Designed miniproteins, single chains, continued (4). Designs and how they scored, part 31

Each design is a single chain, and the fold is of that chain. pLDDT is the mean over its residues in the fold that is shown.

## One batch from the design tools (miniprotein)

Design m13129
Fold by ESMFold2-Fast:
Structure m13129 (fold): chain A 88 residues (1-88)
Amino acid sequence: DREKIYREVIELSRKLIEEVTPENAKRLAELMKELGYDDLAELFQKVAEGKLSDEQGKGVATSAMLLALTELEDREGLEELYQEILNT
């Protein structure tokens, strides 16, 4: 179920934004590939391999979370994310 995958993407992306870990980045790469977002999957694989900085990894996670919230039409989640970005 694509909706369940998008919800897992949001949860793991939030965790990755708090702390960049190879385990969460690798799982996000698998989920992005399952959803057909091969470019995001490759970026998360690079995060998992330590080839991207923690700040770059947080940026990739923010992009994936924005995508998932948009696909789920979660307007409250989108407003929360925009406030977090604005306050950074």
Scores: mean pLDDT 84

Design m13130
Fold by ESMFold2-Fast:
Structure m13130 (fold): chain A 67 residues (1-67)
Amino acid sequence: MKIVVVYTRSAREEAEKVVEKLKKAYPDAEIEVIEARNGEEALRLAERIERETGWKVVVVLTPEEVL
């Protein structure tokens, strides 16, 4: 199983916490981490990865980037 975590620099600390939680919940999963320049890029990357690969994607953004 592969899990991709896409995050922005402003959400880096939250992304690190998410990765730790995912490693505990899914110890046999391969976790790939991708840094995006902004929330729009993070969402576009996540949608593309999900559509083309079917892998589980987790997006980590600050509240300001979701609005």
Scores: mean pLDDT 80

Design m13131
Fold by ESMFold2-Fast:
Structure m13131 (fold): chain A 67 residues (1-67)
Amino acid sequence: SREEFWEEVEEGIALIELAVALNVARQDKSPETLAEAKRLIERVKERYPGVKEWADEALAEIDALGA
């Protein structure tokens, strides 16, 4: 249906947002950038429960980068 199509598009955009945030964090490991990347990923996870697995993995990687 139309609704199913747009839900898939929105989840696809969410996955792109996760990838971009994680790549920025990998390139700039400053505490400020890591904190902003985590905030963005957590907000994406809240909006799109379907991407939780990938969001949780990304958050774990960012925590490791800041350790």
Scores: mean pLDDT 84

Design m13132
Fold by ESMFold2-Fast:
Structure m13132 (fold): chain A 84 residues (1-84)
Amino acid sequence: MLVEKALRYVVKAKEAAAAGDAASAIEYAQKALELLDKAPESPEIEKAKEYVQKAIEALKAGDFASAIEYLEKAIEHLLKAIRE
């Protein structure tokens, strides 16, 4: 499923961000957005996309703490999309 693949990439982005690897974190987050753009529209998927994009912006600014928080919120919304 596209949403489950996107969740995997968001988790990898969070792991990279926690390790201080902004480049890998941004790459994984961008791959997650690409997959979510192909997924069926839902409020949970739209919220996840918003948080992943905010995480990318935080990573580009060097704000790893905010990026990790946004990625965690994206994971929460993606888990709701998968389980509903």
Scores: mean pLDDT 86

Design m13133
Fold by ESMFold2-Fast:
Structure m13133 (fold): chain A 70 residues (1-70)
Amino acid sequence: MEFAEKAIEAVKEGNKDEAISYVAQAARELAQQGKRDEAVELATKAVSAINRGDTEKAIEYLEKLKELAE
């Protein structure tokens, strides 16, 4: 999942606004694939972790979002 990977990189670089934007795009693509409920839950947790500065948790949720893409 390209957007989830970009979100992880943005988190690692400390670009919170870009990370949140990529999370929203990843969740939207997964919703279009019929995975809306799980994508929204993981995206919400990832954004919450990003806003708290919890980089490790943010990456964990984004990796799960990436796995959901398959």
Scores: mean pLDDT 82

Design m13134
Fold by ESMFold2-Fast:
Structure m13134 (fold): chain A 92 residues (1-92)
Amino acid sequence: SLEELLKKYNDLRKKLIEIASTMSKEEQEAARVILAQLTYLVQKAKLNIPVSDEELERLKQRIEEAKKKLTPEAQKIVDEMWKVAEEIVRAS
């Protein structure tokens, strides 16, 4: 359900924030950019504002570029967050 997906997203968001707090300033900035993009996407879906496939692809590309600066552990969290965010968009 949408509520279950939102809970999963928030749990992953908390994990990313916690792990990012132990990272370098550059990695924290990359995580901040990723969080802003993902939160924007999830918030649009919650408000029932349509997200085009072109917008999803552009956001995915930007997230993948920023993700390269993160540790493998943080990258896995971002990958799961994207998967959940995409499911939230499709469910709304």
Scores: mean pLDDT 85

Design m13135
Fold by ESMFold2-Fast:
Structure m13135 (fold): chain A 68 residues (1-68)
Amino acid sequence: SMAEHIAAVLAEAEARINALPGVESAVVRVEDGHVRAWVTLSETDPAARDAAMREVQAIIAEAQARIA
């Protein structure tokens, strides 16, 4: 089903983000047709935080494309 497909895509994206260095926790959901991530970073260096968030954005963009 579409719901099962979306759930699988979100679970995969959430697992990938949680596996990133410097990520403490992440939750991925759909809001108003858009994939959203709530991410807590344990990393305190600004450059490393920016790098982690670029990876998060790439994962979310891929998930968004897969549910379109």
Scores: mean pLDDT 87

Design m13136
Fold by ESMFold2-Fast:
Structure m13136 (fold): chain A 80 residues (1-80)
Amino acid sequence: MIEEAVELGRKAGEEVAKLYEEDPELGRRATEALAGSLGKLMEEDPEAGRAAAEAAIEVLAKHNRELAELARRIVEEAAA
């Protein structure tokens, strides 16, 4: 369901943002992995995948704009 996808995306974004604050290299890698997984979800379920991706990217943007931009780029590439 869309609401569950939003909650999962937000939670995943929060965990990745926290990881980036503790270890920027590992956090960047985790962001790439998360974005790739979200892109795959968008291929399988476009509505849920988009909702989860938007929620995760919004959370990332609150912590670091560059990290959010990286996630957006990967999701867009995976959706193409």
Scores: mean pLDDT 82

Design m13137
Fold by ESMFold2-Fast:
Structure m13137 (fold): chain A 88 residues (1-88)
Amino acid sequence: GKIKSLKLVKKTEHDSEFVLATYEYVIKYEGKLDREEIIKELQKKFPDWEVGGVLVFDESEDGVVYLLMRDKKTGKLAFVKVYSEKKV
């Protein structure tokens, strides 16, 4: 597929020793949703994090992707939710 945009729509910070934040993105794409391409784009946005350090993929509900990131320095986690948007 071809990613047209990947935009942060919500960030929730957690007062937790283990989990720092949940990031919610909306993706606009053409063709087939490619999880590897999403991971690559998120890795560019989070260079200090390991994107998909523990991978949990759910392609249900129009290609919604759920994944986990690990901070390379602290080992703390963040959740990422990526929602598909119809191209209009």
Scores: mean pLDDT 72

Design m13138
Fold by ESMFold2-Fast:
Structure m13138 (fold): chain A 76 residues (1-76)
Amino acid sequence: SMAEIQAKINEIATEGLKKASEAAKKGNMEEAKKIIEDTAEEIQKLMLEAGFSEEQAEKFKELAYKELMKAAEEAA
């Protein structure tokens, strides 16, 4: 279901942001960036598996990356 997919995306994003924020607080912004890149790729993969198009999944990945990066930078 769409609700189940949204719940999984939220779980992945929350876990990724937690790890990235911990790295950012330690001054490791490069590590935080890699964690966010991996998190965004995991979300993209989940969307593709859920039947979204390549174009939709890539666009959402880019948006997720930007939002998670802003949140991690604010945590630093």
Scores: mean pLDDT 85

Design m13139
Fold by ESMFold2-Fast:
Structure m13139 (fold): chain A 117 residues (1-117)
Amino acid sequence: KVTLTESGGGTFAEGSSLRLSGKASGFDFKKSLKSWWQQREGELPELVASISPDGKKKWYSPRYEGRVTISVDEAKKTVYLDMNNLKKEDTATYYLVAYSGELNILAFGEGVKVTVV
């Protein structure tokens, strides 16, 4: 059974920082591409960041580069999204998505809610 479990959401002060975590189970963590997506209320989902299967290549949306960092802990099978200098527009549900090398979706989580006040 393939699962992605996100954590680290909650209510945060504007200007603070957060770390979101997504733990993978039931698939080859080292063979999947992972991406974090942001879904704001009433808006289309936006890709925030992605990381290659080997963890060495990272892509960031031009809108988020400089405030956001994606990383992996292979031993824990966990993907992190670090966000600095939080803005009210960062209020959203964040989803971790895992893909095969052909961009076929392997799994996505239920999402984790972030509120910036």
Scores: mean pLDDT 82

Design m13140
Fold by ESMFold2-Fast:
Structure m13140 (fold): chain A 87 residues (1-87)
Amino acid sequence: DNQTLADNAINLGNDYQQQGDNLQQLGQSSSDQRSLLDQAASNYLSSADAYDAASTLYSKVSQTRAQQAQQNRNNMLAQSNQLRSQL
C-alpha cells in the first residue's frame, strides 16, 4: 500500500544519507578526498530522490509526513551542493 511503499522509500533515503555521511567523513582524512566527496554527493542525491518518492506517496495518506519527506529531500540537495562546491 502507499504507506508501506512510502516507509520503504524513507528507509532507502536514510540508507543513502548514512552512506553519504560515511563517505564524507572518510573524505575528510583521505588523500582521495575529491573522489570520496563526489561519491558522498552522489549518495545525497540518491537520498533526495528517495525522499521525493516518499513525499509523493505520503501525499495520498498524510500531508504532514509528505511535507517532512520534502524537507528531508531539500536538506539532502543542500548537502550535495555544499560538497560539490568543495570539488
Scores: mean pLDDT 88

Design m13141
Fold by ESMFold2-Fast:
Structure m13141 (fold): chain A 60 residues (1-60)
Amino acid sequence: MDARLAEFRAFLQRQGVSPAQADEIIRLAIEDPEAAKARLQELGFSPESAEDFIAAVAAL
């Protein structure tokens, strides 16, 4: 689990998301996927990219 979480953090940080914001988004993707999707779209991710990210986190 931790290695894949580190990969998701690195992905978000490459998109300009801060480490603290990346951790919050990953937490939301596990606990409240719809809130995570909305947050990713506000950060400039497409709906498709946001859904793909949430599905990848859910596969942990």
Scores: mean pLDDT 79

Design m13142
Fold by ESMFold2-Fast:
Structure m13142 (fold): chain A 58 residues (1-58)
Amino acid sequence: KVDELIEEIEKGVIAKNNKDYKSAIEHYKKAKELARELGLEDAAKALDEAIKELEEKL
């Protein structure tokens, strides 16, 4: 599941760099859920903040 978390973060970063904010948000939401499943609270909070910042761009 850590590999899945990293993969979703990477996909989110790529989407964000392409200004595809909807796709970036979707990937970060999946990454956040995976981080919470793994008990990575700080990572989940960081992803939540990233999602909020991207939502401001929609």
Scores: mean pLDDT 81

Design m13143
Fold by ESMFold2-Fast:
Structure m13143 (fold): chain A 108 residues (1-108)
Amino acid sequence: SITITQSPSSLTVKEGDTVTINATASKDVGNAVRWFKQKPGEAPELLIENASTRAAGIPSRFSGSGSGTNYTLTISSAQLEDTAVYYAESTASEEPAFGQGTTLTVVA
């Protein structure tokens, strides 16, 4: 099976800061990585697919990069509404593999 590890586990930033979240896959996954935003009590929102393709309706301040085993989600000019848990998922194997999540807190 594939394991996805995210770093950091949590971070607190000020509004307007740039946020970087990393994901490392235990095996080469090509570019079969998606990024999700999850708020408590809400369904996960797809942000990025195929490592770097922004999903429809997602603001341009969200971007993804990476290939092989190393992937990054970048949030430029963080907003208070970005306070959430962010998950990386690999779709390279028959069963999807999720990272443990990164908890982002944005403060004024």
Scores: mean pLDDT 89

Design m13144
Fold by ESMFold2-Fast:
Structure m13144 (fold): chain A 64 residues (1-64)
Amino acid sequence: MEEEKIKEEGEKVKKYIDELNRARRQGLSLEQIAELRLKLAKEYGFPDDVIKAIEKSLELLKKE
């Protein structure tokens, strides 16, 4: 059961990484990349716990 989900997650992660690498090449700041990570994770339907982890990371970055 989980094996099939892991393969599907792998495809989503590949697209997610490709988009983040594109943003990095465009010279986006660390904060902008973190915001893009959150946006893409929500758009790709990542698990809620993963989305919450990204949101917390972004909040910590914004405190600096």
Scores: mean pLDDT 73

Design m13145
Fold by ESMFold2-Fast:
Structure m13145 (fold): chain A 64 residues (1-64)
Amino acid sequence: MASEKTARNVAAMLLASAAIDGLLTPEEARQVAEDLMKLSEEETDPEVAKRYRELAEKVQERVA
């Protein structure tokens, strides 16, 4: 009964949070940002796609 959409959102939020809080190396954080951008491109729900993109941008901002 787990929603794939919910599980993906939770995973994305946890990874983005870890990157923003400096718990990941710059290389790991950049990989997370790239993965989030890919998820945004593959997501059919425009609200969820926008959320993934915003998280990717926040992670990139923290690493740059």
Scores: mean pLDDT 75

Design m13146
Fold by ESMFold2-Fast:
Parts: sequence; structure tokens; C-alpha cells
Structure m13146 (fold): chain A 70 residues (1-70)
Amino acid sequence: ASLTVVVEGTVGEAGRAVSEALRAAGVSEAGRRAAQYEMMRGLSKLAPEQQVRVTVRVDGDQATATVTPL
């Protein structure tokens, strides 16, 4: 099954919110790790106080992430 999570906040807030949402939804450890990796690739390029919208899609053990500065 596929799951899409969309969160807004600072870089740190968005990262935590995505991780919590995926855990609450029962996403596998492999899927959560893939999502974290893809999300961090986008977030690591931004200042900690930057407001962002993060869209993460998880499908099995694969994930994609889009990080949009606000």
C-alpha cells in the first residue's frame, strides 16, 4: 500500500512530523528509512529556521520526498 504525508513547518519540525506520521501509520522500518534518507537530502540544503512544505510518498520499501521552501 502507498502512503502520502504532507507537513509544513520549520526544517526540524517538518522532519519530526514526517517521522511520527510514518511510524503512526505502521510503515515498515525499511520504508521509514528510505523516506528519512530522501527527506534529509532536501532538508540538509536549507537553514534550520526555514519554513518548508515536505511531501513524502512511501510505497513498500521505496520512498520519494519533495521539499518546497515557503
Scores: mean pLDDT 84

Design m13147
Fold by ESMFold2-Fast:
Structure m13147 (fold): chain A 75 residues (1-75)
Amino acid sequence: AASATEKLEALKNGVQNGTLSFDEALVLAQSVLAEDPSLKNDVLAELSTLSLTPEQAKEVVTLLKNPGPLVEVEL
């Protein structure tokens, strides 16, 4: 399986090339943050280059607030 860093590179390339839809970018971003939440700022930088609607911007904010599985849910 791809590492979080490799997934982040795929996200960056797909966003920059326009080959990745918002939904695909969001799913990939969620996968990256679930594996390595320290990459949050890098994920944000890439997603912010997209022409987001207000609703899409809310989804990004929600992703940042609740990235991946919460450790607190297991406790």
Scores: mean pLDDT 70

Design m13148
Fold by ESMFold2-Fast:
Formats: sequence, C-alpha cells, structure tokens
Structure m13148 (fold): chain A 66 residues (1-66)
Amino acid sequence: YKVVATGLKNPASATAAALIAIGDGGEVSVSGDKTLRIVATGLSPEAAEAVKEVAERGGGKAEVSG
C-alpha cells in the first residue's frame, strides 16, 4: 500500500508516521517546510491505516491506495 499525507504542521506527527512506515519495511519520503508532506510506499494494509490515522490526528489529510 501507498499513503500520501499532506498539511502536517506538527513535526512529531510526521516523525511518528515515518517511523511506522520504516518499521513495516516500507520506504518514506518527507518534504516541505511549514507544512510537511509524507509519501510512504511498500506498506502492509495495517501499517498504511496506522500512517493515515497518525497523519490525520496531526491535522493533516491522508490518502491510502494499493
């Protein structure tokens, strides 16, 4: 699965989402300055849902595809 999350203003939420993706053996890319964007790929369905939940809890928006 792939997760694209945007609008993350809290670096802690971005870090938590990235760590979930890396822990699942996925790849993660973080970009942005005042608002962060995360693209995570190669995730299990469970890890993809967890990344989405963390990003949304951090005030961002997330889309899951796979």
Scores: mean pLDDT 82

Design m13149
Fold by ESMFold2-Fast:
Structure m13149 (fold): chain A 74 residues (1-74)
Amino acid sequence: DETLRRAQELAARTYAAVKAGDVEAAIEEADRLGELPGVSEEQVEEIKEAARAGDVEAVRLAVVRAVRAAQEAS
């Protein structure tokens, strides 16, 4: 499952970046998640807003939802 693997990689990178306080990296990885089938612009914006707020838990929950959307679209 190529799409699921890629979604999990990007989600992990987004989460690692926000945990490290690297908001710019988190936003970049969130944009890459948005390139996957099933991930909506609304979901990407949710991740970016949580990352800008430094809300690590909100980012974790949002990327989990994005991974699920990508998996369901595959």
Scores: mean pLDDT 84

Design m13150
Fold by ESMFold2-Fast:
Structure m13150 (fold): chain A 65 residues (1-65)
Amino acid sequence: ARLVAVAGGKTREQAEEAGKRAVEEFGADDYVALEGADSATARALAERISAETGADVGLVAGSAA
């Protein structure tokens, strides 16, 4: 099945770094970067992606700079 990472970070750069890492190191097929999103927002987006596309969805967090 297709795997999509929902990547969160306090900055855009942290979120994008986490997303790229999920694709390159953990085998995710795609990622979505969320700047400043809380866990509830990230979870809601993950559930929506799974429901709309049938993909497996993982949540990843970028480290604080």
Scores: mean pLDDT 74

Design m13151
Fold by ESMFold2-Fast:
Structure m13151 (fold): chain A 62 residues (1-62)
Amino acid sequence: MEYTRKGEELLQQGRYEEAARYYLEALRENPDDEEAKRGLLRALHLAGRVQEAIRVGGKYAP
């Protein structure tokens, strides 16, 4: 929860790359954290890292 919360805070501040990093840490703690998955994809899209967003979507999708 702490990493996901920090990621959301950074996302709101426009610090998209840092937000993505914190969401990744959240997923390392809990790979099934749906909020962290959504936040990571959102942060990567906003940072312009579309290829990484696609990779993440594939890795954590059913």
Scores: mean pLDDT 74

Design m13152
Fold by ESMFold2-Fast:
Structure m13152 (fold): chain A 73 residues (1-73)
Amino acid sequence: SRKKSEEYMKKAIEAAGEGDLERAVEYAQKAVEADPDNEAARYLLEAMRAELAGDFEAAVAAGRRYEEALGRA
């Protein structure tokens, strides 16, 4: 479900804002599972995983693709 995927994306962003990157990755994974065709959820997961790994270059690249998938500048 696209709606369920978007709800998990919101939870992932909230967890990341709280500094809980492990929980953010878990919610982003659930977002992808809820709708595998949701490109924004896939790039959000890549960004969260990269941040957790300390790979900030990969996190920035994935974050850019996430914003592009949302149609945001």
Scores: mean pLDDT 85

Design m13153
Fold by ESMFold2-Fast:
Structure m13153 (fold): chain A 76 residues (1-76)
Amino acid sequence: VEKLREEALKKAEELKKLVEQYMSSTPSISEEERRGALEHLDKLIEMIKKMEDPEFLEKIIKVLEEQIKEVEELLK
């Protein structure tokens, strides 16, 4: 469980950095939208820290990996 939690946290932090980069390079995104997205990711990180279900952590890791790929494509 701890190893899966660490992987999920690492992926969530990677996604947060990519989202911050995307928003910084996209002037049309409002400060309110940026704040909302970052707050949502912070809440997800806190949820992952408390999660004890390995199946849920595996699913979250997969979702985060897919979202990271999508944001990386937007940054190209």
Scores: mean pLDDT 76

Design m13154
Fold by ESMFold2-Fast:
Structure m13154 (fold): chain A 55 residues (1-55)
Amino acid sequence: SEEELDREYLVSQIEKYAKELGLPKEEVDRIKALPFDEQKRKLSEYTVELEKKKR
């Protein structure tokens, strides 16, 4: 399904941003176990944190 593909892509993006933010693997693994809506929220939080560092 589209949601399944989006979820896999979302997880990959979370892993990428979490690595850039220096998060431990245990936190990344926990986020990967979250529901899709919570994963989207985490990605948004990481995007905001990265934007703050750029400014």
Scores: mean pLDDT 75

Design m13155
Fold by ESMFold2-Fast:
Structure m13155 (fold): chain A 109 residues (1-109)
Amino acid sequence: GNKITQPASVTVNVGGSVTITATGDASTIGKSPVDWFKQKPGEKEELLIYNDSKRPEGVDSRFSGSKSGTTASLTISGLEASDEATYYARARDENGWVWGNGTKLTVNT
């Protein structure tokens, strides 16, 4: 199994909201800040959330992050077709960076 596990895919309607979860253990999400990234094919990954809940400058306020115990969550509100992407959680363990398996988000219009 993956050290950080995410749902492989999620489908939601435009205008709705979605929460994508990443589950780790005490050695990953339980002790490390979690970052969230948006990845589209052929594009550089975009940092959406860092340190569990903080947004970089220029990232839309529709994106929010939270963490409870060994589970991190990315919430996207006001879903748009442009939000279709794969979303990755990242934390750190004693050996370095640990990436989630990614969640492919599909937005129905």
Scores: mean pLDDT 89

Design m13156
Fold by ESMFold2-Fast:
Structure m13156 (fold): chain A 63 residues (1-63)
Amino acid sequence: MEEARRLAREVVREIAKETGDSHVAMAARQAVDELLQSHFDAGRVPTREELRAAARKAAEAAK
């Protein structure tokens, strides 16, 4: 659980720095939080790849 939260924060920070856009960064954070909740509800922990994919999708949609 704690490792997944740390990875989620790292992924969101990476996207925020690369984009420089608050709207895109917020969309990525929302998507990552949703993925974490969904996986925790299912008794699973998302991988870095899954978190990154969700964040990228949200960032692209917010552009």
Scores: mean pLDDT 78

Design m13157
Fold by ESMFold2-Fast:
Structure m13157 (fold): chain A 83 residues (1-83)
Amino acid sequence: SALKEAEKLFEEGERLYNEKKYEEAIKLYQEAIELAKDDHELRTRMYNLLSRAYRELGKDEKANEYMLKSIEYAVQYAREKLA
């Protein structure tokens, strides 16, 4: 399924991030977001990881953009669960 492929891309991206291959990790995180478009929790995690990876690359503006997206999706997901 698309969600299983997204989870696999996430796991491979985390491995690359831990190896300090930040640009490669970013590409896998972006692919995971595209596959998990209906999974708010997974997308929240991916946006947080994109923010972290862009910060490591010194791309602070992109890091801040993805951090804000992560917060927005987390708030939307929490609101849906409480409704």
Scores: mean pLDDT 82

Design m13158
Fold by ESMFold2-Fast:
Structure m13158 (fold): chain A 70 residues (1-70)
Amino acid sequence: DEALEEARRRAEELLRQAREAQEYLETIPDPEEREKGLENVRGQLLAAADLLEPLDPEAAERLRRAAEEL
């Protein structure tokens, strides 16, 4: 199913982007700016998980776990 494959590919891309964003944010010396950045990334992962849950609950769970690990 193309819609499910596209959703999974998007989830994998978001996980990659979240990891890259986390690595970048770790270089920021201002702890308040780092925290805001991490909260933004976490929010994006959780929003994507909610959208994916009815299509692919396992992919949604992976996104939620990634958000918790930030």
Scores: mean pLDDT 80

Design m13159
Fold by ESMFold2-Fast:
Structure m13159 (fold): chain A 62 residues (1-62)
Amino acid sequence: EAEALIEASGLTPEQREKALRAVQALRDGNLEEASKLLQELFPKLTPAQRDAVVRAVAAAIA
């Protein structure tokens, strides 16, 4: 689900890899790494893309 949301959001390959790494960091309990990756990613995204990444993050921690 989280990976599908990220894939559907129209991110570049680099942005998608960073978003997926952030999701994996959250699943591993590495909140510091996840926060760093998201802070680097979000300024480069549209509001719709940011919303998709937030939903993916929520799915990863549920």
Scores: mean pLDDT 77

Design m13160
Fold by ESMFold2-Fast:
Structure m13160 (fold): chain A 68 residues (1-68)
Amino acid sequence: SKEEAFELGKEAVRAALAGDYEKAAEYIQKAAEAGLTDEQARQIALAALEAAETGDVEKAIKEIEEAL
């Protein structure tokens, strides 16, 4: 579901911020398996990477919500 994908996307952001890119990738894969398109999964991955680069978690979460 979109709600499940959103929760998994937030976990990916948290993992990326902690420098755990392997775990972040696992959460993105689980989000894709929850019924996302490839483009939606890509948008979650990009938001997680942006959060890791900028530290702006709130912006990344909003971008994930908008992508879903």
Scores: mean pLDDT 81

Design m13161
Fold by ESMFold2-Fast:
Structure m13161 (fold): chain A 73 residues (1-73)
Amino acid sequence: MEKKRRAVSLVAAGDIWFIAGDYEKAVELYLEALRLDPSDEFAREALLKVLEELSKVDPEKAEEYRKKLEELL
């Protein structure tokens, strides 16, 4: 499926940005992956982990992304 292939690519890109310490970019990529494949457990777990890190530096932005994640559940 085209959406699933794109979601996998977005997760891989998100992992790169997460490792690089760009948590906001990583969150955006993981969230986009979940929009394409809401059943992706890896994307969801990665998003929750990066949101925890983002909340240490920008709690308001982390809360905005948590609300977006809740809309996908």
Scores: mean pLDDT 78

Design m13163
Fold by ESMFold2-Fast:
Structure m13163 (fold): chain A 66 residues (1-66)
Amino acid sequence: ATFRVTVTGSVTQRIGLVLRLLGIPGVEVEIVGENTFRVTSSGDEAARAALVAWLESIPGVTVEEL
């Protein structure tokens, strides 16, 4: 599954989020804008649901399924 992730926050918050995402097995991150990332997960449905739930729990993060 592929998601558009938008982060409103500091540079440190954006860097921290990208590093966390890259640490997840089967997750790829593409920078598509200053505060916008394309996130692709090759995990199962449960792994994708957990990823979205985690991202939506972060203040200033918005997730849209593509």
Scores: mean pLDDT 77

Design m13164
Fold by ESMFold2-Fast:
Formats: structure tokens, sequence, C-alpha cells
Structure m13164 (fold): chain A 76 residues (1-76)
């Protein structure tokens, strides 16, 4: 259980790091796609990251959007 959750969180965080290089819109699109992942732990971490990223997207810097997504994924 803990190991599976840690692996799911790590996968989402890696996806955030990679997608963030293409900007906040690419990050949000990647998280939206991962929120539909068949693994419920990956989908949950991605949904939390997506909610956080969208909440800071308007008026936030690309770094703030990325950091909010990573923090939310880690909180799962």
Amino acid sequence: EEFERDVAKALVIIAIAVASKDGPDALIETLRRLSQHPNPLVAEAAKKALEAAESVREGGTPQQVRDAAIDAANAV
C-alpha cells in the first residue's frame, strides 16, 4: 500500500517536472490526462495536482503553478 502510493506519487511528480518545461498549459493538460489514469492512486495524485495548478494558474508564475502541483501530489 505505502510503496504503491509512493510509486504513484513519484510518477505524477516526474510527469509534472517533464511537462513544466513546456509551460503551465502543457502541465495542466498532462495532469488532466493523468487524472483519467486506470491506476486510482495515479489518478488521485494527478487530480489533486490539477486542482492546485488550476487554482494558481490565473495570476501565478509558471514556477508557482509547478510548485503548487508538486505540493498537492506529495500531500496524497
Scores: mean pLDDT 82

Design m13165
Fold by ESMFold2-Fast:
Structure m13165 (fold): chain A 98 residues (1-98)
Amino acid sequence: DEAIRYAEEAIREAEKGIEALKNGDYQTAVDEFEKAAELYEKAAQLASDPEVAHLLRMAAEGFRQAAEYAKNGDYEKAISVAEGALRLARQALERLRA
């Protein structure tokens, strides 16, 4: 249940980051993506299913990449990568709840 809570919090931060990026608030987007990545790593450490842990770690890496693209001014790539990472995170959350 701690893994589920961290994953849910990470999804909320990720969604805030994507919205901030679309609204031109690039610093907030970077901060939220870095928070999401940390929370996904915490969820991955607590996940008993290694496939779920792998999906959560892929999501964490995706949000770190999205933050770097945003820092470099590549906002279109940042959005694309963040949306992909969010999809992986949602798949992991569904499996955690099963």
Scores: mean pLDDT 89

